Designed miniproteins, single chains, continued (2). Designs and how they scored, part 72

Each design is a single chain, and the fold is of that chain. pLDDT is the mean over its residues in the fold that is shown.

## One batch from the design tools (miniprotein)

Design m6486
Fold by ESMFold2-Fast:
Structure m6486 (fold): chain A 80 residues (1-80)
Amino acid sequence: LTEKAKEAAKKGTEEGAIEALKLIQEAIKELGLEDKVAGADVPAEDILEEALKLGASLEEIQKAIIDAAESLERVREALA
């Protein structure tokens, strides 16, 4: 999931960002962290729209998604 999320984010498109956010949310749920992570239950499309409205670029959103995926990879390894 996290590797697929990074690949989707690297596309640099709004569709790729939405796909990546959905994969991150799925990874959060698989780790049982959905109640501890803000936005885990928020539609990915709404998260992207709000970020763009606040002035974030797709490149900045892409970087944030990749950073989140890497953080989840570290959490999964620590729990294994």
Scores: mean pLDDT 76

Design m6487
Fold by ESMFold2-Fast:
Structure m6487 (fold): chain A 92 residues (1-92)
Amino acid sequence: SAEIEELKKRVEETLKEIEEAIEKVKEGKMTVEEAIGVILRVIGEILDLELIKKKAVEEGNEELAKVAEEGIKRLEEKLKELMEAMKKYAKK
């Protein structure tokens, strides 16, 4: 399951990027433009995971489809946290 392990690693790395962005926003160390850049990269990753999930379902790979679905959910939840942090702490 090298593909599944690589996918899990990719999700964890993206989650870490979002968590670091949230901390920087809270500390006033990230501009609104930089935070929007992180949001756009994360949206791109979610779209890639949706395509992986669709292909996995079509090929009958239930394990890969489940990992992609779990990754999407985790990234969407963390993205919402970043957006709320921006709303509360972002410098004008």
Scores: mean pLDDT 86

Design m6488
Fold by ESMFold2-Fast:
Structure m6488 (fold): chain A 67 residues (1-67)
Amino acid sequence: VSAEQIADAINAAVREGKARGLSEEEVMELIIERLSELGLDREEIRKIFEKYGNLTDAGVAIILKYS
C-alpha cells in the first residue's frame, strides 16, 4: 500500500464523515475501516495515527500537503 493510497483513503473518509455529520470519534472509526479495506492491519493503522496525530484538524492539512 502506497503513502498516496493511505492519504487518499483518510481524506475521503474525513470528507464523507463531515458530509454525514459524524462525530470526530465516528470519523476516526471510518478512517480505520477504510485503511483496513486497503489491507492494513491494526498495528499498521496505529502507526499511521501515531505519525499524523490529529486527523480531524492538523492531520488533514498535513495529508493534503502530501497528496
Scores: mean pLDDT 70

Design m6489
Fold by ESMFold2-Fast:
Structure m6489 (fold): chain A 91 residues (1-91)
Amino acid sequence: YLELTGKEFVELVERELEEHRAELEAVYAALNPEQRKLLEKQLEILEEALEEARKNPDKPLKELLPKIFELAAKYMLELGIVTQEQIEAFK
């Protein structure tokens, strides 16, 4: 992930979200109001990361988004989309 350009990162995230759309919808539907607020904040951070990547399509992601990417990676780990080993590889 961190070796991708901003353009490649946006394309990858959009593909992953579409592939796991039903799982994401099920997770959101099962959340209580407090958990939904937390998820909404995490999604806002992800949207900020995607917007920055769209503005800088040729820049390596590792220069753009280290802290935001850690938050996105934690969310993806909770959904089972990525493993802990993959997150460690990005540090």
Scores: mean pLDDT 66

Design m6490
Fold by ESMFold2-Fast:
Order: structure tokens, then sequence, then C-alpha cells
Structure m6490 (fold): chain A 90 residues (1-90)
């Protein structure tokens, strides 16, 4: 089942949000990349969650762009939206 991959994706997305709040942008980028990886595994393993997971991946990619641009508030907002969709996919 894809639930274990979704839980890992949520874990790393929450870790990324906290890293940005703490000003650790390098740790946030690494965690966002891990969250996307686990979300992709969840999508591949459970097609029924695909639409919600694809929305989450899009928000995680937007969060990465926000971190790269130094936009802390946008990164947090996009990461929170991604977490919401990953939780809905559970």
Amino acid sequence: MGAEWLEEGIYYAEKARKAVEDGDYEASLASLERAIMYAEFARANDPSAAELVEKAIRYLEEAIKAVENGDKQESIKKTEEAIRFLREAL
C-alpha cells in the first residue's frame, strides 16, 4: 500500500517547513526533495491517490522555487498546501 510512502512524504515536508522557519534553507531543500521522492513512490504504488499526490508534488516544487528565491513565507505556504493534499491522500 502507498500509505507508508505518504507518511514519509508528510514527515519530510513538515521537516522542510520547520527548517525554513529556522532559517536552514539547505536542510529545507534536501527535505523537500525527499518529500517529492516519497510522494512519487506513493503515486506509483497507489494510483487511486494519484490526483491528490500530483497536486502535493506541484506545491512541493513551488516550495523549492520559493526557498531558492529566499521567499520564506511563500515556501511555508506552499509546503503547508502540499502537506494538506498528502494527508487527504491517506
Scores: mean pLDDT 86

Design m6491
Fold by ESMFold2-Fast:
Structure m6491 (fold): chain A 110 residues (1-110)
Amino acid sequence: SKRKEAAEKLREIANDDSLSVEEKAKKIKEILEEIGIKVELDPSVLTKEEMQSLALGLADLVEEGVLFGVEISSDEEKRRETLLENAKEVLKKLGVDASMEEIRKLMEEA
């Protein structure tokens, strides 16, 4: 099945530590477009670990046929960025001035 082949390719891309987040996003988009799924991924809002998790999740959804011929939103990535911005505003109100990278580290260490 084309869906199983696409899912296998997505898992290979997810687990390829030699690829940048930007290269993974591009390859994921190309694989999904070959099976009729349109997706917009913003690699600037994702870590390598988050991109790997997203790619593995997309592979599972593709294999199950849930995403076949459906346009995928970047809502998970946008929601995560919104959570980081909200955390920054809360910390600022508490008198803590922190960068987005510092907030991300705090969230991942919690």
Scores: mean pLDDT 64

Design m6492
Fold by ESMFold2-Fast:
Parts: sequence; structure tokens; C-alpha cells
Structure m6492 (fold): chain A 78 residues (1-78)
Amino acid sequence: MEELAERAGQAVVEAMRQFGGQAVSDLLKRDSQIAKSMGMDKASKLFEKASQAARDGAPEEEVKKLVKEAVLAALEEM
């Protein structure tokens, strides 16, 4: 489970470097909406926070941390 969260976090950092924070923000907002539709309320809120951080130009490590927390919450809520 921790390995999956680490991989997701690293993928987000790489995506931010290639596509920029706005594109990553849009993808994370979609992930938040999907999590909400599945009843994963904690994961949905964490993906929304990660989306906001990416849009606002937060450090990549902060966005990575929020995505890792969102993935761990989603796995707990499954």
C-alpha cells in the first residue's frame, strides 16, 4: 500500500515537470470527483487539496505529500 502511494506521488511530480501545475490540478480535480462518487470522502478532500496546491504553484514536494495521503485514504476507504 505505501509503495502504491509513493509511486502515485512520484508520478504527480513527473507530470508537474512535464505538463505544468495547471494540467496536474485539472487531473487531480477529476480524481477528487471520482473518489467522491465512490463514497471516498477523505480521499476526495485530499485530492481537492492537492489540486488546489498544484494550481497555486506550491512546491512539488507539498503536492506529492497530499497525493500520497489521498491514495492512502482511498485504500483505507475501499
Scores: mean pLDDT 83

Design m6493
Fold by ESMFold2-Fast:
Structure m6493 (fold): chain A 92 residues (1-92)
Amino acid sequence: DEESLKALQRIANELHNQSQTSNSVTAKERVGDLTVEASIKIEGDTGTVRARVFDKDGNLLAERSETGQNLSKDELISRALRLVSEVLRRVS
C-alpha cells in the first residue's frame, strides 16, 4: 500500500545516509499502527541485516535477518529493504 511504500523509501534514504559514516545503522518508520525497524551491522567482511515489525503496544510481530560475507553497503541496504517488505507483508 501507499504507506508501506513511503516507509520503505524513508528507510532506504536513512540507511544510505547513515551508512556513509557508520558500520552500524538503524532506521525506523511507522506504517499505520505498526513500527518497522531495519538495521545493518558490518564487522570485518561480515554483514548482518535485520528487519522487525512491532504493533502499537511494542510487541514484536515478525522478524527476519540475513548474514553474508563480502557484501557491499549497497547490497546490504538492498537486502534490508527486501526483509522490510517481507515482514510488512507477513503482518498485513
Scores: mean pLDDT 85

Design m6494
Fold by ESMFold2-Fast:
Structure m6494 (fold): chain A 76 residues (1-76)
Amino acid sequence: SIEDLLAQLEEAARAEDTARVRELVAQLVAAGATMHSRNRRGRTVEEILTEALARSRDPEFAATLREAAARLRAPD
């Protein structure tokens, strides 16, 4: 489910696991998730990714999070 994928995304973001974040984002996109999709706590994907970006000190991981956000936004 999208809720289970979002829980795993939060864990991968805390671990700064670039490969796992990319894998989970691909699964979320395939499942039809967007930046407005919510976890069990009512937090949006946008809020989860924004918090992860604020915590990150790794520029490569920060770039991965920005790419994730771009993929989950409505098509530009």
Scores: mean pLDDT 82

Design m6495
Fold by ESMFold2-Fast:
Structure m6495 (fold): chain A 89 residues (1-89)
Amino acid sequence: MKPLTLEEKYELLKGIVQSLLENWEKLEDFGVAQAAIKKAYELLASNEPSQEVLDKAGGYLSIAQGVSPFVVEVNVKESRKKSHPELKK
């Protein structure tokens, strides 16, 4: 199912990546997470929102989450903001 539109999912994922870039210093000890976040950013910055791009960027964020608990925290918080019952039903 699609609780959000493709464009809304793109905005959410871009928001997660931007939040992580703003807190880049917290990832300084996690080079693998930094590399994965950069790859996700490059994909999302292509200005071509597609399900394939979202899936690939999500995969990179999943790798970063496995390395850094901070990435998990940011991802969960941003995802929950877009999935709250008030907006969805």
Scores: mean pLDDT 70

Design m6496
Fold by ESMFold2-Fast:
Structure m6496 (fold): chain A 57 residues (1-57)
Amino acid sequence: AMAQARLDEHSALGKEIQALVEEGRAAGLPEDEMRARLSELLKKHGYPALPAVPAPE
């Protein structure tokens, strides 16, 4: 029962990611904007935000 609910949550997240990527591609969103939206989506579903890209020293 609980495993099924978590599976449904993962499926919903996958669909949301697909929709966001398709909309961003159609709108010509820059990479920074796409990354910000993905981080927000992950946080909304209780996952950690995407890590910052380490800057070269």
Scores: mean pLDDT 67

Design m6497
Fold by ESMFold2-Fast:
Structure m6497 (fold): chain A 99 residues (1-99)
Amino acid sequence: MVIKAEFDGATLIVRADPESGKVEAEVVGEGRLEAKSLEVEQGKTEAKITLTLRDKKTGAEGTGVATLPLSPSGSGVAAAGISAIGALTQAALEARRKS
């Protein structure tokens, strides 16, 4: 499964293998915001992604957290998508608010 979330020139891509439960994530900032850090914490029943974006002009930072359920039925795709866009939006808006 591949989930792609885009907000304000920043893109978060999450890849989840429904059979192994392995989660990988990638973040790219092409606009005003850049990727500062991306951490993936792999759990047995869920994965946690912590994303930090930085405003290139002010240095202000925003952090978002996504929790992805690891479901053997594959029904976690919608939940993962909602979590990913929420984390990206939170990080971007916080960085801009602090700018």
Scores: mean pLDDT 75

Design m6498
Fold by ESMFold2-Fast:
Structure m6498 (fold): chain A 81 residues (1-81)
Amino acid sequence: ALERDAQLLRQALQQVLATSKDPEVQAELQKAIEAIDELLENLGKDPEKTKEAVGKVLESLKKLVALGAGPEIEAAAEALL
């Protein structure tokens, strides 16, 4: 479940990145995608690094919501909180 949810979120973030025109939003989307990649790499291998990566994803999503990155990102952040 978590692996699939992380992969689906990554795809959604990539789509928003492809259509975003705001450099600040683009930078935070890239950080969120990198944090998801760290999560997927460590999932089932390193519980502490997995927790750290989850924290990074949540931090980036909160910043994206504050920047007004769009309703899809807001919905994703709310589902994880």
Scores: mean pLDDT 78

Design m6499
Fold by ESMFold2-Fast:
Structure m6499 (fold): chain A 98 residues (1-98)
Amino acid sequence: SEAREERLLEWMRREAPKDVYLASLVRRAEERGVSLREVIEEERRRVEELREKARELERKYEETKDLEAKRRALALEIVAKLEEAEIERVEERLREFE
């Protein structure tokens, strides 16, 4: 309903200033003219891509013993894990609102 959409926009405007991650998602949704849900789905796909790249770099390390590949793989895994936790937190808050 239109009333529910307006309440969601009010919630986003109120809560985004308190949450840096949510604020970044809201800003991206507004800049691109897409829904917050679409931005969240894009972030989930980005996390999947980071994990795939990390696995490729780990395979490279096992084959070549390139320490830079291992270091980069670990960094990407850490970023992916942190991003996934933030996505789950925002999705939980949205479920509580709905």
Scores: mean pLDDT 83

Design m6500
Fold by ESMFold2-Fast:
Structure m6500 (fold): chain A 85 residues (1-85)
Amino acid sequence: KAEEAVRLAIEALRAYMRGDREEAERLGREAEELAKDLDQDALNELILAAGGEEIRKAHEAAQAGDLAAAEAHLEEAERRVVEAL
């Protein structure tokens, strides 16, 4: 379930960066629901350790208006975090 929660959280970030706030909110809630029975602190530490740099780069790219670069960084973040699970 940790992998599924991570996938939904990254998908929520993708939707948010596209300006699809309704879908981002829905996906974020689903990720939170899946993660509620997990060790949140351990999961957050793992996400930051494995994917934090790529997530940061995705946010920077989105702020610059480069949605293609933001998507590429989120894809790499998802890969790294899932691989670390």
Scores: mean pLDDT 78

Design m6501
Fold by ESMFold2-Fast:
Structure m6501 (fold): chain A 107 residues (1-107)
Amino acid sequence: SMLEEIHKTAAELSRKAGLPIPPLSEIESLSDATKKTAEIQMYIYKAIEAHRKGDEKKKEEYREKAIKLMEEVAGLPREAAEALLEGEIEGKSEEGRKKALEIIEKE
């Protein structure tokens, strides 16, 4: 289940941050837009973990899934989605966001 995958990712991130783990029912009660945003964040996280493990195939698979969802759900141009995702993978989230905004402003 996609919601179970999202919940697993949220639980892992909450544990790393020292925050309480949300129950699956809380994830299930979210709006469709919030669920889609959570799915994007899950694929970004999975791409980061694959990168750390040197799994280039899984990294590219999750990267492509995140990019497609960012285009579909957030209406981002592909170049902006790629800039955001590369920033997250490289630990340069602020730089990635700035580059994505510059791309969007030229649209």
Scores: mean pLDDT 78

Design m6502
Fold by ESMFold2-Fast:
Structure m6502 (fold): chain A 68 residues (1-68)
Amino acid sequence: MLSEEQADKAVDAVLSRLSKEQAEEVRKAIAGKSPLEKVLTALKYASKTLSDDDFLKASAEAQKAMGL
């Protein structure tokens, strides 16, 4: 089971690569979701918004934050 702390670190890794406005959209989208759904929602947003290179880096950092 993914902890809130691991999910928050993973989400923050993704949000650090987004603009302030994009990060705010993601924070609204994940409000009230489970830890896993927060991470999946943030990664889905990043896949549409970031370059392939930045998305791969964000995904790697998120996986490390989750202990993967």
Scores: mean pLDDT 81

Design m6503
Fold by ESMFold2-Fast:
Structure m6503 (fold): chain A 96 residues (1-96)
Amino acid sequence: DFLVEVAEAVREDPRDVERIDALARPHLGSPEQERLVELAVQFGLAGVSKEEFREFLEKLEKAETEEEKKEIEEEEKKIREKAEEKLKALREELAK
């Protein structure tokens, strides 16, 4: 799954833009695909494992009820917050 590969690349080295772009570019054809790639980048920045991210993607695909969708939205929010903290740390290193 290319999304898992994108997330792993970001988790390993978020500054390796060439590798991340090479993995994501062939799949950037629609707003939906772009959103999924952004999600993969956020999960990678948050340090989420391949297994946990794969489980999240399965939940996203299988979500049919409002309760399931809310649970996914809450998980996305937590991941986004962790990703923002990581980006802040990276920006602080660049400011040195």
Scores: mean pLDDT 77

Design m6504
Fold by ESMFold2-Fast:
Structure m6504 (fold): chain A 98 residues (1-98)
Amino acid sequence: MIIEPSEEQRELLEKAVKTIFEKTKDIKDPKVVSQVVGAILIMVGLTLEGKTLEGLREAAQALRDIADKYASVDPNTAKKLREAAEEVEKLIEEFEKR
C-alpha cells in the first residue's frame, strides 16, 4: 500500500536523489552505477511507505558499503560514494532540526 508522502518529505527525497546523482555523475563503472541506483530505489520505496528518513539512512549506509567494497580497487570512486553518503546524512540532520 502506497502512502502519499508530505510536501516536505517529497522535497527531502528530491534533494537526496539530486545530491546522489551530482556526487556520482562521473562514475562510469556499470557495476557501481547499478548499486547506486539500487540504493536510490530503496530510498524511494521506503518514502512510499511513509519512511522517508529511514530511506535516506538506508541509502547513505548502502553508499558507504559500496565505497568500502571499492576502496582498495578504485579509491576515487570510493571517495565520491562516501561524499554522497555524507551529504545525504546532512540532509537528514537538517530535516530533523525543523
Scores: mean pLDDT 82

Design m6505
Fold by ESMFold2-Fast:
Structure m6505 (fold): chain A 68 residues (1-68)
Amino acid sequence: SAVTPEVPWTPRNWAEMLKTHAEQNAADEQALKDLIDQALRLGLLSEEEAKNIKTAQEFIDLLDQRLK
């Protein structure tokens, strides 16, 4: 019932991991940029959505919308 030793690489699990890292690193501007870049590579965000993100909370909100 537990997760595997490695994060399962589904779009949902990727988005959950990225949200968690954004919450933990909310004050780190470079960490936020790296997380946005990862989400872009995974196809979780469009380039237009990514350029409009200014805070970790906005990033989390966009990923949450994608998971609905």
Scores: mean pLDDT 73

Design m6506
Fold by ESMFold2-Fast:
Structure m6506 (fold): chain A 67 residues (1-67)
Amino acid sequence: SLEELEALARRVLAALQTASPEVQAQVNAIYAEESKRVEAAYQRSEEEALAEVGAMLRRMQAVLDAA
């Protein structure tokens, strides 16, 4: 749901604030790589865009959790 994605985004942002510069750089690289896929999905449908945002946020969270 949108609320679940928003909660995940807030958790990722909070974790980023206390992450090392090295981990922050890894998360920023994920954003740079996957934000273009999110933008392309928005051209097709909002539902596909939200799915891509969810995938990106989960990948970011995995990196933050591993640090």
Scores: mean pLDDT 84

Design m6507
Fold by ESMFold2-Fast:
Structure m6507 (fold): chain A 82 residues (1-82)
Amino acid sequence: MTAAEIAALIDTLSNSTDERERAEAAYRLGRAADAEKLIADIEKSLPKKPSALGYAALAGAYEKLGRHEEAARAWEKAQELL
């Protein structure tokens, strides 16, 4: 993923009024990130403050690692919070 694509996704997260569009941007950013680090960081924070964007990013990170079952469950959680 290019720097321009990452910047566009961050802009969507910050400025979009559509929560689903923001969740999809978080998912795509999760797929571009250091997946193992992102999963560890999010798993520590989500129990304290659950968020649709957090679960969407987690789903993207799991997909990057080929962990499709965990990605599906995280995405379902994100959709429940939308």
Scores: mean pLDDT 74

Design m6508
Fold by ESMFold2-Fast:
Structure m6508 (fold): chain A 95 residues (1-95)
Amino acid sequence: SERVEALRERLRRLRERLEELEKKIEEAKKKGIAPEELEAFLRAVERGRELLEQAEERLEENPSEEELEALERGLRAMEEDLEELEKKLEELEKK
């Protein structure tokens, strides 16, 4: 149960980070970065939301230990991908 609760907290934080990233993308657009350059970031945000919804559904289905490990690996990959996207967007704004 503690493991499932920890995963739910990670999902909540990832969802918040995706919302923050989307707001930063809108700010970048207002600063004059071309919408075409931001398309990849918007697609990544949409894919992230889709993967989070899938993970939330799997957590509700009484996942096995193997499934919990797979979810943990998936969330870790998402956390790393988001960190990289956040850095790329910041660097793009500095140009």
Scores: mean pLDDT 83

Design m6509
Fold by ESMFold2-Fast:
Structure m6509 (fold): chain A 78 residues (1-78)
Amino acid sequence: PEPSKEEQLELVRLFEREAIREGLPAELAEEIRDLAIEAIRTGSEEVIERLEELIQSLPPEQQEKLLRAIARAAEAFA
């Protein structure tokens, strides 16, 4: 089943923690966190697009760290 908004917010919290552990810059992890929280709470297409653009604009090494952080957050949540 689709995660509840509360579960999605918990996943974002876990993501930020794992992103910092993977060595993403704190400012970048916080920006992704804030956009993700806003997207979850509002469903705003503009915010979702901004988040997608931010992720796609990252250098390959930062994208790899981001994907590992997402995977670890999902595993920690499960």
Scores: mean pLDDT 81

Design m6510
Fold by ESMFold2-Fast:
Structure m6510 (fold): chain A 60 residues (1-60)
Amino acid sequence: EKEIREANQKKADEMAKYAPKNKDIYIISGESEDPSTLELKLLAGEKLKKIIGAEVTLLK
C-alpha cells in the first residue's frame, strides 16, 4: 500500500514539473506517440488540474 501511494505521488510530482509557474499544466507528446497514449496523458493532466487548480494544455 505505501509503495503504491509513493508511486502515485511520484507520478503526480513528475507531471507537475511540466506545469509552468503560472499554474498551467502542459502535456508533452512524443513524435511517434499513438492517440490512445496521448489521451491517457490528457486524462492524467485533468486529474492534476483538480489537485493544483491549473489549466491543461497539450504541447507539440
Scores: mean pLDDT 58

Design m6511
Fold by ESMFold2-Fast:
Structure m6511 (fold): chain A 87 residues (1-87)
Amino acid sequence: VQTVQEAIKLAQQSLRYSKEGDYTGAIGLGLRVIGLMLDNPPKDKLEQEALELAKQAIMYALKGDIDKAEELIKKAQEKRDKLIQEK
């Protein structure tokens, strides 16, 4: 759960940097999410789906597709909430 929560926070910050035109900052946060996933492999399919959605959100934020990035962050949050409810 902590890994998913951290990945979502990084995705939200990456979206904020992209909105401000700080694509270098947004890229740095994307690399941090990849590192987080490598150090903390997902324990189950739901955690894997949440982390993948957070990663996709950062990719769309970097492409300047803010609406899609926000949609993916919300989907990642929904997966996180299910993880909390089940555990």
Scores: mean pLDDT 77

Design m6512
Fold by ESMFold2-Fast:
Structure m6512 (fold): chain A 112 residues (1-112)
Amino acid sequence: SSMDQIVQKVEEIIKLLKDATDEIAKYLPDLDAGVLYTRLAMMITTMRNLVKQLQQGKISKQELVDEVTKIVNSYINYLEELAKKHKNEKTLQIVKNLKDQLNKLLQQLQSL
């Protein structure tokens, strides 16, 4: 169903965010890594709650896409700031690749 495809696409976004966070965390001080994982956990909870609201007919597909896009972009901006703060070129490259992949997944989510 279209709903199952939307759920799957949001879970693909979550997996990509989690995998990239695990890679980036290896290059960060413990405090910054801890804050990053806290932000990731809050984002995952929010995105899954948005999917639940869509399944319950409480929000539209467009509202889901808009909110997920906002959350994802906020996190990417935070990761870019952390990477620049720590002057880690490897982390900057991971964030750039993540941004490109997330933009493709968000486009696919919009097209469902």
Scores: mean pLDDT 90

Design m6513
Fold by ESMFold2-Fast:
Structure m6513 (fold): chain A 81 residues (1-81)
Amino acid sequence: SMEELERERQRELAKKYIEALKNKDYSKITPEDERALLRLIAEDDREVAKEVFGVTDEQLPALRAWAREALERIEKIKKEK
């Protein structure tokens, strides 16, 4: 289904970011990739959050709140420019 294709794209994005973290090489990560990953976390993708940040289920609410706040700050800066 189209939903499964979108979820697969999201998992590939998470994998790309994890590899960048492991290699300490962010040259292939765009600001749009970072925003997409923050949206995944904010929308309660528990598997991605666990893989990227190594968080527990108890820590997820705080991580999601942080991600939503980060997205709002990015959007506000963009709108004020």
Scores: mean pLDDT 69

Design m6514
Fold by ESMFold2-Fast:
Structure m6514 (fold): chain A 72 residues (1-72)
Amino acid sequence: SQKPAELSEEVQEAIREEVQRMFTHLDVPVEKLVGAALLLIGDALDTAGITPEEVRKKAEELEEELRKEAEE
């Protein structure tokens, strides 16, 4: 069985915090929030040596896209 890429504890915590923030603070449909969360997790797993700061930056970019969609 193929194991998922191992993320540092700090990166895992950053992902958890950003995902929770999106679900609690963004006024957008849940389906879009789930999509953004999955993109953030996938990007972190695909990015070798990703830092907590990079996770937060990617989350900010996803939030900007979600806000544009919500303004429709």
Scores: mean pLDDT 73

Design m6515
Fold by ESMFold2-Fast:
Structure m6515 (fold): chain A 67 residues (1-67)
Amino acid sequence: MSLLTIDGSGLTPEQVARLAALVREAAREVGYTYDPLKPLPEQKRQELLDLVARRAAEAGLTSVTVE
């Protein structure tokens, strides 16, 4: 299941792939390992959301909503 919601309905397939790569890299950078049996720490979740939003903006994907 998805860890966070990202709305990019106006994005091209290439932009969607780029955004997915950004989310994956952000998760790696915050040290998050997906474990369905372990709750995601609020601190790590917030770090992930902030990093994804920042990276998306830096990549010119300013129309993307992250939550």
Scores: mean pLDDT 64

Design m6516
Fold by ESMFold2-Fast:
Structure m6516 (fold): chain A 77 residues (1-77)
Amino acid sequence: SMAEKEIEKLKEELLEAYRELLRAVKEKAPREEIQALGQRVLEIAKELYELAVKNNFDIEKLEAELEKRLAELEAEA
């Protein structure tokens, strides 16, 4: 479905934004830059969650997938 494709796209955007945030933290970027990247992560996560709820997606499964992938990114950082 179109909703499923949008959810997958938002998941990829969230993971990429989080990767950018982790890199900025590791490289000791200015606080303002880190804060802006953190805000972007939160905004994408909110959109993803709202879309998932609206389309009766399995929230528990989505959370488990995201937690696993975010942990993998943190381990690589």
Scores: mean pLDDT 85

Design m6517
Fold by ESMFold2-Fast:
Structure m6517 (fold): chain A 96 residues (1-96)
Amino acid sequence: MYQVTATLPSNDAGLVELAVRAAIQQGAVEVRVETSNEEAAKKVEEIAKEQGVKGTATVGGDPARVIATFEDREKAERAAAAIRSLTGAEVTVEEI
């Protein structure tokens, strides 16, 4: 399993949505978001439910963090590249 951690430049709900949708589109099996923005947290839960992916949002952290889990490294690295391009986030990929 591989984990992508994206530290977004802010708690903007639109940036959180872009990062979460990018992770799911690239094949994330699970997404966790840490944000102080309650609207962003609610959107994460709605998107995860809509896409049939395990998704959780916890209140905490400023700026927002998106943590996505992948089955393989190629999907994780594609997701990291997409999130960086779309949001300007600082993104790390690690084996878990």
Scores: mean pLDDT 83

Design m6518
Fold by ESMFold2-Fast:
Order: structure tokens, then sequence, then C-alpha cells
Structure m6518 (fold): chain A 73 residues (1-73)
């Protein structure tokens, strides 16, 4: 099973339109991931699978991190 993240309608639309989003997570959760990992993105509003994102970059800011995802087919 691939890890799954729930995203808002705004982020879902950005991902569908641009193929790129940043997901905010805790530093501890981000440390479980590596560049190149694939995650599933699901809509929070309707539960529909939006697609798959590959981690291109991880940025850290104190106790927080952002997983930068690029759409993969």
Amino acid sequence: DLPEFEVSDVLAEIFRSTGVIGINVSKADAEKFRIGDIVLLRSKSDGQLIGKGKIDKITYDGDKATLWLRKVD
C-alpha cells in the first residue's frame, strides 16, 4: 500500500491544473519519506482519488516540513 494524503479542494485543483503541490506535515512524518517516494492524493470533500505524487523535494522548518509532490501517471 502507498501512503495516502487527504487534500483540500483548492490543493486538489492546483494538483490537477499544474501537477505540483506542497503537503504540510510534521518533521517526524517527513523523516519517514525520501525523495522519489510515491504517495496517493485523495480529495477531502468527496473521497475520490486525485492521483499519485512523487516526492521531488522535502523542506524543513523547525518541527514542520513540506513534501513537494509532482504528478506521476
Scores: mean pLDDT 85

Design m6519
Fold by ESMFold2-Fast:
Structure m6519 (fold): chain A 80 residues (1-80)
Amino acid sequence: MKVTFTLPDGTVVTKEVNSVDELLDAFREVLRRAGASDLEIGEYEGLLAIRAAVLRIAGKSEEEILKELAELAQKLLQSL
C-alpha cells in the first residue's frame, strides 16, 4: 500500500510498503529527515511496535494494521 507522510516543514513523502517492517523503515527515514533525535526515533518505533502487537491480538488484518500504524506514524511525526 502507499503511505504518505507530511513532515513538519510541509514536505510530503510517499512510500510503497507491503509489511509492518517496511513501514517502520520508511517511518524511521522520515523521522530522521524531520530532525528527530535517536531517542525520539526509538520511542516512536516502540509505540508503533506495541500498537501492531495489540492490533494483531485484537484479530485485525495486516491491511488494517498497516493503515492504523500509518495513521499513528503521521500523528507522531506531527508531534515533533
Scores: mean pLDDT 84

